# Ledger of designs, part 103: designed miniproteins, single chains, continued (2)

Each design is a single chain, and the fold is of that chain. pLDDT is the mean over its residues in the fold that is shown.

## One batch from the design tools (miniprotein)

Design m7586
Fold by ESMFold2-Fast:
Structure m7586 (fold): chain A 81 residues (1-81)
Amino acid sequence: GEEALRELEERFKAMSEEEQKEVFERARAQKPQTLLEAAEAIIRAATEVLSKRLSPEEAERLRRLAEEAIALLRERAAEQS
């Protein structure tokens, strides 16, 4: 189930420096208190930023990948806790 995380990582790496800055600024504004909350905030912020320049179909696919990645991160956090 690592495919969703890998695809998101590649999409995030393809973002401009300006887009990456906006992602981190938006994620920070959510005031995450844990590493998991920070990761979720970053994934959601990056999805919103990227969706602005994607087709509706691609944006829907990206949102599904984000949900799958967040679910995997939550599962991993629960196993390590």
Scores: mean pLDDT 80

Design m7587
Fold by ESMFold2-Fast:
Structure m7587 (fold): chain A 85 residues (1-85)
Amino acid sequence: MSPLEREAEEGLLIAAAEIARRMPDEDAEEAVELLRKYAREAEEKGLWEAAAVLYEALAEKLEALGRREEAAEARRRAEELRRRA
C-alpha cells in the first residue's frame, strides 16, 4: 500500500470508529461485529493507530452489551497497539 493510501485508510477507519462510538445501544451487536472485523484488518495491515482506535470503540460497545471480559481484552489490545503507533 502506498504511504498516501495508508494515511487515507487510517483516517477512514478512525472516522468509522467514531461513528460506531455514537451508535445507540440497540445497534451495539452490529457495531461489535463490524468493529471486530475492521480492527483485525487494520492490525493485519499494520495500521496501528487505526487499530487501537477501533479496539477502543469495540471495548465501549462490548461494555454496553455487558460483555465485560471481552471489553477488558479489547481495551488491553488497544493500549498495546497505541504503544506501537
Scores: mean pLDDT 80

Design m7588
Fold by ESMFold2-Fast:
Parts: C-alpha cells; sequence; structure tokens
Structure m7588 (fold): chain A 100 residues (1-100)
C-alpha cells in the first residue's frame, strides 16, 4: 500500500528529528515546527488506514511517548529519552504491521 509506505517514511522522519534534537543538530523551535507538521500528516494517514477506534488508541500512545521524550529531555535524562524514542519507533512499526 502506498499509504503504508508514506506512514513508514513519516515515522522515520519523526525519529530522525528526535535523534537530531538529541545530537544538538536542530533547535527546539525548529524541532517543534517540523514535528507538528509531520505529526499532522501522520495522523491523517493513520486515520485512513486503520479502524477509527484503533487509530485513536495508537495516536494517543504516540502523543504520550512524545510527551515522555520531551519531559526526559527537559530533565537532561538522555538515557530515558533514547528509551522512549526506541518505544516510539517500535510503535510506528506496530502501526505499519496493523495497516498491511
Amino acid sequence: SSLVKEIEKLGKEIIQLFEDLLAGKISIEEFKEKTEELMGQLRELILKVLPAEEAKKFLEEIQLLIIEIYEALLNKDFEAAREYIKKLEELFKKIIEKAK
């Protein structure tokens, strides 16, 4: 499915933005702007490829992980931030598997 490939691409781009933020390659302001744009696109695609109830649950889980990553970064807990980024990557893989 072309939509599933687009979800995979957007998920990889979002993970890369978190990695760039951790490495100091991108500002917090630029990170927020780019992630908001990509998350908007990802939300629309997930809602198209999954049943509404399942899509809502995955979107809620994504949002909670993003909050956890952000809080870990604010506390300078880079180990926790990396662990939550890994969980976010695994969640994206799970969404792709369900959307096939």
Scores: mean pLDDT 86

Design m7589
Fold by ESMFold2-Fast:
Structure m7589 (fold): chain A 65 residues (1-65)
Amino acid sequence: AVTKEDFKKESEALFPEVKDTLQQKNKPYSSAEELIQDVKQKTGVDDLTAYGIVLQDLKAIKAEE
């Protein structure tokens, strides 16, 4: 089964590839962890759900390149 640690590692690997695009979209996060914490604060979801949301968003941004 996929764990939150697996999602976190994949998000951290993908984040540097999409960081500039995120900054252009007025989302100037310094790390994947900062983005995950922002999602948790705004939505109130659990860790696994927040990591999943972030990973899907990063993958969507990467796919648009």
Scores: mean pLDDT 74

Design m7590
Fold by ESMFold2-Fast:
Structure m7590 (fold): chain A 91 residues (1-91)
Amino acid sequence: SAPATAAEGLARVEEAFARAKAAVAAGQTDLLTEEGKAQLAKLEALEAALAGRWAEVLERLAALIEEMIARGASADEIEAAVRALIEEELA
C-alpha cells in the first residue's frame, strides 16, 4: 500500500533508508566506506532537492529495501542492494 502523496512517499523513503543505513552500520559493510558514505550523501541530497520529481523512483527503492529488512536480509545483502540501486539511480 503506497503512500497517497509525494510527501508521504518521501517520508517512507527516508524511514526505509534510515533503517537500511542502521542495518548496514550494524553489519560493518562496505557502504560505510568513504565511497559508500558519498553515495548515501548524494541520495539524501537527491531526496531533499527532488522530492516531487523522484518520489516514484525513490518510493520503489524504499519499498525494495524495506522488503529486504522485513525478510531478514543480511547487512551485506542490504548494503549490496542499496549500493547498486544508488549507483544506478544517481548515474
Scores: mean pLDDT 59

Design m7591
Fold by ESMFold2-Fast:
Formats: structure tokens, sequence, C-alpha cells
Structure m7591 (fold): chain A 118 residues (1-118)
């Protein structure tokens, strides 16, 4: 968790004063049931959006997309193509969504996708 928080703070340029709130929201997401993951990802995304950082907004949107199974993987793939995400990362993201990869892996993929778009 600490390593994941450090990477999020660095990549998304989160202010030091907001670091602890990010940790709290991330812990809630990591401990959420599958049914609650989308709601907890939205809470994290809303907080990140409030910070006004472009990378943080992008990360929140990608993360929700990776966790929301009400949307087919083909729709996620189409969105990643429109965003011009590199093919390698698109394939990994679509596969992680389709296979319901561990939550930590999907968070890391959302961060990698965001970093590629910055």
Amino acid sequence: VDELVERLVRVLEIPEEDRERVRELLEELLNASPEEQVEKARELGDFLRSLGRPGAVTFGAILVGLLDHSVPSSVLEALLIVLEVPEELRERAVQAHENRAPIEERILLALEVTEALL
C-alpha cells in the first residue's frame, strides 16, 4: 500500500497535504467487496478530480472503467483506442478487466495508462 501511495502521489502530482486522504480512500478501495469497488473507485476519482490535476482526473476515469463490469470489455477497449493508449497497455488493461484481475493490479494498470497519456 505505501509503495502504491508513493507512486500515485508522484505520478499524479498530489500535494503532500492530501497524501493521507489518498491513502485512506485507496485502503477503502483495496478492502472493498467486488460490488463496492466501483463506488469506492468513484469516491477516490471524485477526490482526485477536486485537486484539479489533469493526471488525477484521467486516472480516476480509467480506474472506474477497469473496475466497472456493467460495461463490456469491448467498450473499454474502444475508449482506450480513442485515447490513443499504446496497444501493449490496451491489451493488458482489457485482459485485466475481462479476467477480473486483482484490484491492486488494476489500480497499477490504471496508473500505467495514465502515465502513458501524460
Scores: mean pLDDT 81

Design m7592
Fold by ESMFold2-Fast:
Structure m7592 (fold): chain A 93 residues (1-93)
Amino acid sequence: MIEEILKLRKEADELYNKASELEKQGKVDEATKYRKQAEELRNKADELSKKRFDEWLEKATDAQLHLLIVLAENGIIDKETGEAAKKKLEERR
């Protein structure tokens, strides 16, 4: 769910802010702990985002994948998305 990814990113940002405040107070060990937790949450959000995109690619029609390739070749979307769509079409051959 998009909501889960956004929640994880928000929680990570809150933990980074808390770590910054703890570091200003000289609580370096506590700050390090919160930074590690924030990094873990960002990594989970990135993994969920990638999994959702990969799941969409699995369900996408060949026409939808070709559209992504054309959009990427014309600079409308990022090159990485076009390359992922192209790879998915090649895997179906």
Scores: mean pLDDT 81

Design m7593
Fold by ESMFold2-Fast:
Formats: sequence, structure tokens, C-alpha cells
Structure m7593 (fold): chain A 78 residues (1-78)
Amino acid sequence: MLSPEELAELFAESLERLIESLKAHPDAWTPEQLQDFVELARREFEELVRTYQPSPELRERIRELIAELERIVEEKEK
């Protein structure tokens, strides 16, 4: 069974892989699809912080990854 800390790490790794995929294939996703994913990622992050209280370092890493995803969405709207 995965610990809450391991689940938070997997979430961060999933975000990193998604960001890499988006940078490699920028035209594969619509802005609307990316906005939906950003909203989902924000909700999952809030739930992880509230329920499991992962380390401050993991929280900051996930926050930075979500912020990078938001920047990619903004760039696609130009």
C-alpha cells in the first residue's frame, strides 16, 4: 500500500511527466482541455494538503508544477 507521502510524490511525478509531454507536443491539447486539467490538479492538491499534510518541500514542488502548467495554458491562449 502507498503511504500518503508516496501518493503525493506520485502526483508530483505525474504532473512533471504531463508538463514534459505538453512541451514535446504543444498542439496535442486544446486550451479548454488544459484548463480542465489545471482545475482538477488544483482540487487534488488542496485535498492532499488538507487530508494528508505532505512535507512543506513536496507541497512547494507540487505548487510550482501547477504554476508551470498554468503558464503553459496561458501561452496557448496567445
Scores: mean pLDDT 78

Design m7594
Fold by ESMFold2-Fast:
Structure m7594 (fold): chain A 81 residues (1-81)
Amino acid sequence: MKIEIRTRRLSDRYGLLIEVYEDGTIAVYLVDLETGEILAEAVEEPDGKITLIERPGVTLSEEEREALLEELRRAREEAKK
């Protein structure tokens, strides 16, 4: 499988890591830029199923959750020729 990897800075503290797979799977990770820890992930499978997972003990803001979902939508659109 081919993986296309992109990064986007969300804030001074948080970044997004975006992975696009050849089969159409898209994964977006929320990363703490100070520690390198993955705090949450959103995955869209080729059948359109979306799963959002928050790390235990981490509370996402509405803005952070929406940013993950927006990057999934954007990556899906950009993956289409």
Scores: mean pLDDT 76

Design m7595
Fold by ESMFold2-Fast:
Structure m7595 (fold): chain A 90 residues (1-90)
Amino acid sequence: KVEEYLKKAIENLKKALEAVRAGDQETAIEYVKKALDYVQKAIDATEDFDLQVELSAIEITLAVMLATGHVDPEVLENIIKRLEEILKKV
C-alpha cells in the first residue's frame, strides 16, 4: 500500500506544480496538503527505516510550504523527482 500512497502524493504534487506555475498559490497549497497526507500515510505504512527517513525529510519540506503559505516551484519539482526515485525502489 506504500506504493499507492506514493503515487497519490506524486499526482497531487504535480497538480500543485501546475497551479503554482499558473500563479495560483492557494490551489497549490490545497494540493500540497493532500500530498502531505499521503506522504504521512506512506511513512506510517512502511517498516523500512531508510524510507521513513527520506519521506520524513519530504514531509518537513511540504509542512514548511503549508506553514509559510508559499510553494516554491523549484523545490516542489525536486520533491516530485525524489518521490519518483523512491517509487522505483518500492
Scores: mean pLDDT 87

Design m7596
Fold by ESMFold2-Fast:
Structure m7596 (fold): chain A 100 residues (1-100)
Amino acid sequence: MEQEFDEGVVDVARAVANWGIEKGDYEGAAKLYEHAIKFAEEKNLPLSVLGRLYYNLGLAYAKAGDKEKAREWFEKAIRLYEQAGDTEGAERARKLLEEV
């Protein structure tokens, strides 16, 4: 229903977080995604949006070397993707979960 808004949240979070990752600020990237997730939850955005944010947060923690948090967020992303019917997203998250 709020497709433009949903795309904005994911795309802006990804762009800013990737910029932080390129500079080696993996912790800042993780915090950015945590804020985006809280915003998405407050606005009751679609589960597919939450799944993408959880997946990207897992990637940020994996790059920061926090394997335990990376696993937790990938597992949460898999669950949300499956609930949203996004089989491809769930498979991508499972592959990364096996690497951490």
Scores: mean pLDDT 76

Design m7597
Fold by ESMFold2-Fast:
Structure m7597 (fold): chain A 99 residues (1-99)
Amino acid sequence: EELQRRAREAVEGTKKMTPEEVIRSAIAAIQRGETDVAIAILGAGVVHYPDEAERIAQAVLEAAKKAGHERVYKVAQEILDSPDPVAVAERHIAEVLAA
């Protein structure tokens, strides 16, 4: 599907992004209603920048809450509540890319 292709492209694209660019890209995907792309960007950002995981997940959680995107909100919250944010992020990326 086109959404799966865009999610895969988003994961690859985050390798070239700063944490701030990851946050902006995830928020833009939320605003477009591209849930799987937003989760892919959030997850890849956490994996590539584990020391920034709290900042990335918090910003995305706030944007998802404001936009009413429950699925993205729950993913960001799970990352924030986890003792292993990277493992949670990897699982969500795998689920999005497998759908």
Scores: mean pLDDT 84

Design m7598
Fold by ESMFold2-Fast:
Structure m7598 (fold): chain A 73 residues (1-73)
Amino acid sequence: MEALLEGEIALALVRMALSIFKLEGAEEEKIKRLEETAERVERTIEAAKRGEASEEEVREAVEEALKTTKEAL
């Protein structure tokens, strides 16, 4: 359950970063990379809710999402 909450928080943060980058006119490539990252986190959360992904897989997706977001800043 905690990993799912962390996933939802990470997804919200990535989406917030996306909104800021779009508003500031960031490069299309950066925007696409963040969109792909958000989709991956969302898919992993949904799979975990169905019992098809582990908490560890959710945490890994979160770590990758935060890393990608930091690298885009």
Scores: mean pLDDT 80

Design m7599
Fold by ESMFold2-Fast:
Structure m7599 (fold): chain A 113 residues (1-113)
Amino acid sequence: MEELRKKLVEELEKQNPGILEVLPKLVAELREAIEEEDWETVEVLGLMLVRVGEAVANLLRELGQEEEAERLLEAARELKKAIEEKDVEAAREAFERFVALLEEILGDSFVVP
């Protein structure tokens, strides 16, 4: 498990330089925007987070982790749908589930500030 996480983190940073540095800030700012119901900011930052999830899911598939990739892609689809529908409550729930999956996959130090 730890070896897979290390390889995933290394490949994610290699293919997307600086992503692990910006991810905790993106998560913190998006959480604040959802709390403040700043929908314009939620749409921009939320779609950025969805793109991060897509990148992680693609790497998981390359590493033979199809089940985990599908779980993350489903969470990304739910978040994107809630944002498109401007459903603040659904967006909050989808966001927290998505972040929890990223923490499980990448480790807390790369997702939570």
Scores: mean pLDDT 81

Design m7600
Fold by ESMFold2-Fast:
Structure m7600 (fold): chain A 76 residues (1-76)
Amino acid sequence: SMEEELLEKIRRRLREIGVPEEIIEEFVELIRRGIEAGIPLSVLEKLADWAIARIEMGEDPREVLEELKERIEKLL
């Protein structure tokens, strides 16, 4: 499914940039929760791209994950 393709793409990108597996699982679970709540895939992909870009720029993955969680919760 398009949903599983997005989640797998996110896992691969986060692993490639050295994010710990525990944080990857939390990130993927946040996106999955957004999908289940009816948030459009295009919106979730843009949020994931934004978060991954910040981690690539050297921001702490845990801090970025917390901000991603807040943004998704505001859309629910």
Scores: mean pLDDT 88

Design m7601
Fold by ESMFold2-Fast:
Parts: C-alpha cells; structure tokens; sequence
Structure m7601 (fold): chain A 87 residues (1-87)
C-alpha cells in the first residue's frame, strides 16, 4: 500500500515534469494544459504496456523504461530501509 502510493506519486511527478518542459518549449498555451496532456500521454503509454503492446515511439520506450526503473528502485530502496530499521 505505502509502496504503491509512493510509486503513484512518482508517476505524477514525472507527468508534471514532462508538462513543465512542454510548456517551456512553447508547445502549449498554459502550464495546466501542458501538464494535463503529459499526464494523458503517461497514462496511455502505461495502459498500452499493460495490454502487452510494445511502446511504438522512442519517447514511449524511454518513458516506459524510466517508470519501470523508478518503480523497481523505489521498491528496492523501501526494502533496504525496512531492513536497516529492523537491524
């Protein structure tokens, strides 16, 4: 539960980070719209992977790998912290 919540927060941070970059490069009229579009792209990419579809674009492949890597890192770090606390 706590690990899942932490992972969801990390995904939201990733979506906001991408949205901020979109806005800064001038592709969107507002920061809010850029963040919402980025969140939609992250969601759609994750849904495709869950269906067993391979990411189609280079950007989608990088996003999927980064999300998976961060999820695994968060899980491993949480386990390491628990082990140190128990020792």
Amino acid sequence: SAVEELFERAVEEWARRIGELYYRVGGYPSLEEAIEDARRWVRDTMEGVEKGDEPKTEGEKLLVEEIRRRGEEVRREGEAIERRAAA
Scores: mean pLDDT 70

Design m7602
Fold by ESMFold2-Fast:
Structure m7602 (fold): chain A 73 residues (1-73)
Amino acid sequence: GVEEVEEELKKLHPDIEIYRVESQEEMDAFLEKAKDLPGNLEALRRVLETALKEGVPAYFALISKETLEKLKK
């Protein structure tokens, strides 16, 4: 399941933080951490709001610009 994917990702890339968002409080905390990362926060918020309305947990890997550059090699 999703928990197995999360565990495998942590095992392969321990420097990648996996976030599970199932509530408004968790969404707010995730967006606060993501605000300093390259990307469109408005688009990310829309995805999270949709997941919360559908009652589906949303999983995200927050990758810093430096970590992303390492993964390109």
Scores: mean pLDDT 64

Design m7603
Fold by ESMFold2-Fast:
Structure m7603 (fold): chain A 57 residues (1-57)
Amino acid sequence: SREALQAELERIRANREKLIADLAEGLVKIGFPRELAERFATFVVDTDIEVLERGLA
């Protein structure tokens, strides 16, 4: 529902730094170089925000 998408967007925005850090750390643990892990994690989280923002516009 639109309400569920709005709640998810707010959750991701409120926890952006933690979500990026957690994803990047997980990627480093499975062998990703740290710089690539951080870049990928940032891209994934920010892309999720952009997709949800466009869907709710």
Scores: mean pLDDT 88

Design m7604
Fold by ESMFold2-Fast:
Structure m7604 (fold): chain A 64 residues (1-64)
Amino acid sequence: GAVGLARVGDTWHVGAQSGDRVAFGEGRDLAEAEEALRRAVAQTPGSEPLLPRAVAGLRELAAA
């Protein structure tokens, strides 16, 4: 699977892709983006193993 991370303006974007399935979250801050991602992962079967890596990457990007 793959994890994509981006900040566009004041919006945080995070995606977790497993095969042809993508769980996507966005928010104005780290907590909103993480919560949106967790919700998307819960509705996207097969993306659950990517959640810890996506969350860690999002937090690392926020700390940089």
Scores: mean pLDDT 77

Design m7605
Fold by ESMFold2-Fast:
Structure m7605 (fold): chain A 79 residues (1-79)
Amino acid sequence: MDPERKILEALTRIREKLGTEVMNRVAEIIAKGIANKDVDGAVREIRELLLQSGMDPAEAERIVALLREALEAIVEKLE
């Protein structure tokens, strides 16, 4: 599965559950993580943001896992 599609799916789920503002903040963290090649930092910030925004911990971990797989694939391709 295309990593860009995984990111889009995760952002869509975040938008539907937490709204556009949280989705935009997650998208900015993703872009920064890709630019800096820092997957672990991006994933940690996203997890914290989702939990602080009231997302269920199990659902937050599922979204974080999906984003980690996508970000690792993108960053590895750029190296």
Scores: mean pLDDT 85

Design m7606
Fold by ESMFold2-Fast:
Structure m7606 (fold): chain A 73 residues (1-73)
Amino acid sequence: KIEEIKKKIEENLKRLEELADQGAPVSEIDRVIAEIAKLMKELRKNGKDFAEKIAPEVSKKVKEILERYKEKR
């Protein structure tokens, strides 16, 4: 079940990157970020130590995508 949550996080990160590259509306970007945050909360409930280890990496990826998105705007 932790593996299922990990896959969903990875899929949403890829979706966020695709939307950013397409110059999607901020509302669409915000929705995907909210889903990633929701999945991270779910991961923390099922495996707190594991979630804490990957959280910095997920946060960095989201931030990098958002910075790139803002620079294109």
Scores: mean pLDDT 80

Design m7607
Fold by ESMFold2-Fast:
Parts: structure tokens; C-alpha cells; sequence
Structure m7607 (fold): chain A 78 residues (1-78)
């Protein structure tokens, strides 16, 4: 449980620092964090704000960050 909380706290900070996520990257992260249970709600709100600020110039960065986040969540579930 502490491992999951620490990971999600850092994930939220990373999303806020990037300020922008593509809708596709956000959906991939949300699908993965839902398997972590009630903590997924905190990530959803931060991603909604990041997607609202998204510009096409950030697409490649958003996808790369999404891949890293999903991989980290899968490791927490293993």
C-alpha cells in the first residue's frame, strides 16, 4: 500500500510538471491506474487538467511519459 501511494504521488507530480498530456496518453494511464483502486481518482483529476492544456507540439513527450507511467503501474501490480 505504501509503495502504491508513493508511486501515485510521484506520478501526479510528474503529470503536473509536464503540464500537458495527449488524450491517448491520458486514457492509457487511466486504464492502468483503475487497477490500483480508489487512488485512481487523484490521477484522473490531474490528467483532466493536463489534457485541457494539451497542444499538438507535446504529443511525442506525452506518449513517452504515458509509456513510462503505464510500465510503472504494471510493475506495482506484479
Amino acid sequence: DERRERFLEKLIEDIEASESFSPEAAERILAAVERLGPLAERVREVLDRAVARHTPADDATSEAMGDVAVAGIEQLLA
Scores: mean pLDDT 72

Design m7608
Fold by ESMFold2-Fast:
Structure m7608 (fold): chain A 122 residues (1-122)
Amino acid sequence: NVRRGEELIRRAVREAAEEARPLVEEAARAAAAGDFKKMEEYVRKAARIVKERLREAMIEAGMPEDVADNVADASARGIYSAVLRAARTGSVEEALRAFEEAMREAERLAIDAFRRYQRARA
């Protein structure tokens, strides 16, 4: 069921965003304090949460593990790059904006990959 799979992925994106958001805020605050090592640790942890949640949801939706891994990894890389750049400014607002945009991109990538997989299987 395409609708069920898409709902599962969208829920996982929402839950991942809720779990990762405090880490993105902490990353920006660490950067503002000059602690760029701690900033990177928080950003890496946020990206890992997104990767794990998206991977699990895509597999549960019926996608092959290798496809789910590739999409989740691409999403995590996007989160890591965008949030790392924005958090480095020390602005919580800029870091959260970059994170929210990257999460919308991650949702688009996951839903698009799921739809392509369903079409290939049909």
Scores: mean pLDDT 90

Design m7609
Fold by ESMFold2-Fast:
Structure m7609 (fold): chain A 80 residues (1-80)
Amino acid sequence: MDELVKEFNEELQEIQERFAQLVASNGSREELIAAIEEAKAKLEELLKKAKADPRVPQSVIDGLETMIKETEAYLAELKA
């Protein structure tokens, strides 16, 4: 259980770090959109894994769902 939670946290941190690097390097809007779409796909994959294991805390599932919604909102704003 603890190892699974650590795995999700590690993958979330990697997604965040990649996005932060693109922002810091003055990445183009196109690069930011692509990175956010990739991050969203990874978050959806993590959510699927979390839901498949009944021992995963509901707080982890709720956090992933919230991040996906926020990512979708950000994508909509960038594409507007």
Scores: mean pLDDT 74

Design m7610
Fold by ESMFold2-Fast:
Parts: structure tokens; C-alpha cells; sequence
Structure m7610 (fold): chain A 64 residues (1-64)
């Protein structure tokens, strides 16, 4: 079903966004301190969006 396909896509994108957030934190620890705050802010946004996408995907699965 289209809802199932959408739910699966949201879960994949959510996981990818969370992974990118984790990578941004690792990069932030290894780059110049001037860039660290920007990398930390980016990581927070990526993790928050990832969680939101996963929650939406899980909600759609409950509708099936």
C-alpha cells in the first residue's frame, strides 16, 4: 500500500538523519573549535528531524 511505502521511507530517512547527526558530532570533535558550535547545532537539528520522521513513520504503520 502507499501508506506502507511512505511509512518505510520515513523510517529510513529518519534513521539516516539521526546517523548524519551522529557523524556531525564526531566531525565537530575533530575540527577547529570555531566550527564546533555550528556542527553541534547541525547535529541537534538532524537528530530532532530524524526523531520526528521516525515518529511519523511509526504513526503511519499503526494506521495499517
Amino acid sequence: SELEKRARLLLVLGGASEGLGEMALEVGRRVDESAREEMEALAEKLREEGRRLREEGERLLEEL
Scores: mean pLDDT 83

Design m7611
Fold by ESMFold2-Fast:
Structure m7611 (fold): chain A 104 residues (1-104)
Amino acid sequence: MEARELAERAIRSDPAEALRLFDELMQRIAEAVRARDYERVAELLEALAEAAEALGLEEAAELFRRAAELARRATEENLREAIRLAQKAARIIGEAFADSVAVE
């Protein structure tokens, strides 16, 4: 499944499934970072930004968009900053969904 399709499915899923799909997208980003596939990292971050925006998580969406822009610049410094922003955005998403899935 493509990154965008995975993000779109997360938006339409219940909170537990949405969290799982967001975690899967973050895992794909980690794989792309290890492969130094900067274009793929940017694509995955853009998909996460669209999903976060659709869910009303505007701060997380903005962080993912900035991370994608930095990843596209294809430097080690910009990639490290992109990862930092993506991790911050992922925490915002996790916290928002934790309020909906109180048992975990």
Scores: mean pLDDT 74

Design m7612
Fold by ESMFold2-Fast:
Structure m7612 (fold): chain A 86 residues (1-86)
Amino acid sequence: MKLEEVFEVARKHPGVTETALELAREAVENPPNKGVEEMIKAIEESEVEKAAFLLDVLAGVKAVIEAVDRTVRAIEEGRLEELARR
């Protein structure tokens, strides 16, 4: 299974936003550490690990959604924009 297939599955989840998917994709494209990079490589080589990774990615997407919602609320309330621009 390729990463794009994983994102397609996540996109079908009713709670997932396009912003959350974009941020998750960027994090996967530029993994912050070697562990994440090794997991990505292992998915292409192993069928068993693909299922485990899919569940982990879905859990991670939920965490990203929560973080994005917090950031969006701060921007909408003008806290960040008030300091940076308006």
Scores: mean pLDDT 58

Design m7613
Fold by ESMFold2-Fast:
Structure m7613 (fold): chain A 64 residues (1-64)
Amino acid sequence: SAMLEEIKAELEAVAKESLARGLSVEELGRRMREVYLRVLPQLSPEEAAQVEAAAMALAHEVLG
């Protein structure tokens, strides 16, 4: 869905900004958590799981 694509794009932007700025693991996690919590009320359980999986994959890509 367009909403899921927009959310994933925002998470990717957060990950790229965090990498570019040299932010800590804790700060990256906090920023991704803020995006997730803001969008959570708009998501089905299945969509929430997809967003969480995308956030985790991006965090691993940036940090590992």
Scores: mean pLDDT 80

Design m7614
Fold by ESMFold2-Fast:
Structure m7614 (fold): chain A 103 residues (1-103)
Amino acid sequence: MKVKAAAFGRGRRAVVTVEADGLTEEAARQAAEGAQKGVEEATGAEARVVKIELVGNRAIITVESEVPLDREAVQAAAKGAAKGASEALGKEAEALPGVILEF
């Protein structure tokens, strides 16, 4: 399976889900670093990894920015996470379109 990443954002937080066969704690950490970097590059503001959860072949990464996130910043989180996990696992990456949650 390819590395797949999808992200959902609300306010200053993005939640990124990364799925890959053989997903390791190291790949999850590199995905989190990629998501953080993606948000920082898109916003020009500092971001922090709040939480990493690894459940089987899925990692759920929460990133918080110093500024509110738009769809571009949320998409950058997904792309960064996919790239980080892909580099760790030596697999192809796919980032799905970013979504802003408004409830």
Scores: mean pLDDT 81

Design m7615
Fold by ESMFold2-Fast:
Structure m7615 (fold): chain A 88 residues (1-88)
Amino acid sequence: LEEIAEWVEKAVEALEAAAKEGPSAALNMGRILATEGGEKIREMAERSTPEIAELLLEARRLAGGTAADVPAALEKLREAARLIREEV
């Protein structure tokens, strides 16, 4: 879980930094996390509790695609990080 927490926290930081640069940067970072990070998220979800897994998979869905909802993805990632830290 510690490795998962560190990855999720870094993903939050990267997406927050991109959002500060602008909507296009935020959407691009979200797409990278959903596509290139998508398999890692799936693997981490399989190793987590059902509640944490649901949050990680929801964040992936919200971060990816043409109609990505970056603020919602960030909220799900922050909640996942919080729950993971409570488990370790």
Scores: mean pLDDT 75

Design m7616
Fold by ESMFold2-Fast:
Order: structure tokens, then C-alpha cells, then sequence
Structure m7616 (fold): chain A 81 residues (1-81)
């Protein structure tokens, strides 16, 4: 349930953005790990990839940052596996 007005994203939308970011980060992280990249390099690539996708799909800056953060974290985890 959404209680407070003034939010651009619902809780469900935020969860979907985090989930999509994590999927992007895991995919980028796996590709970067296979190429011998560091966790930092994979995170940077994933964050940029997720942010660019969000912006192209018309998401807000806040939504793009949320996706980018989730993608970076997932990419680091994928490289460390």
C-alpha cells in the first residue's frame, strides 16, 4: 500500500527497479569476471549500464540511481563468486 503522496515511485516499483538492477549487475558481473576484470571495474560497468537503461526507458534520476546501485552491488558479488 502507498500511504504518502508526493512519491514518484511506489514500493512495488522500487522493488522491481532493484530486481532489474540486480539482474543487469549479475549479467555484467559474470561477463566482466570472464574477461578478468576486478570487482570494482565490474561494478562501474554495471552501474553505467543500468543507469543508461533506466534513463532511456524514461525513468527518473532517482529511479536510475536506485537501479545503478543495485546493479553495482550484484556485479561485485558475481565477480567474487
Amino acid sequence: SVETAGKSLSEEEREKLIEEGRRIGEEVGRQMAAAGASADEAAEKAELTAANKAVRQGYSVEAAMLMAGAAGEAAREAVER
Scores: mean pLDDT 80

Design m7617
Fold by ESMFold2-Fast:
Structure m7617 (fold): chain A 84 residues (1-84)
Amino acid sequence: SLREEAERRLEEALREEMRRTTGKETPEEVERYLRERLGEEEVERARERAVAALALEPEVERLLAEGRYEEARALLARAAAEVE
């Protein structure tokens, strides 16, 4: 599903970013590092925000390709509001 794909992409992006930044390579190492530094609630909020953004990426691209710019903007604004 789109949600599962977004979660996989998030985990891949976090792994790559953390490998470059801290040398942590596995998803478990990355999540442990983030929980220790930011706390579990902050990590979960960041994860939900990133998953929401990634899940909307295909929809935003489709709307932009169709010239539906106002709807693409509304979709992104709604995602931002839902994770605040």
Scores: mean pLDDT 62

Design m7618
Fold by ESMFold2-Fast:
Structure m7618 (fold): chain A 86 residues (1-86)
Amino acid sequence: MESRAASIATGQALRAVGAETEVRLAERYSRSREERERAVRRAEEEVREALEAAERAAEELGVSEEMVELVRRAAEEALETARRAR
């Protein structure tokens, strides 16, 4: 159970890190402010979905708070990166 829950949590944390990377790429390579804003909004949605999925896995599979915290930290970093990109 915990091993499977940890895999799901790790996957969601990587999803949040991917969203942060998308924001950083948009800052560097976007042709317009509108393009950058769309990328930021998409990343914020992705991060929220990742957190919800991790919390759901914790409830269903009894994952440790440590695993949920890993996803939460990745999400916080991604959201802060998105905020700076505005």
Scores: mean pLDDT 74

Design m7619
Fold by ESMFold2-Fast:
Structure m7619 (fold): chain A 62 residues (1-62)
Amino acid sequence: VSEEELDREVAEALALIYIAIGKLMKNKEDQIEAFEKARQLARENGLEDTVKIAEEAIKKAK
């Protein structure tokens, strides 16, 4: 397993954790912040599907 693959898997897990945290947040502003962090992390690591999930979560939270 390459270091690049491990870094990508860790980034994906962290992004999904931020999305999960955002869904559990009661405050809309905190919810959007969590989803924005997930989107940024996913974009930086080329996680196209995860970017889409985060963007849809942001759209629904607005």
Scores: mean pLDDT 80

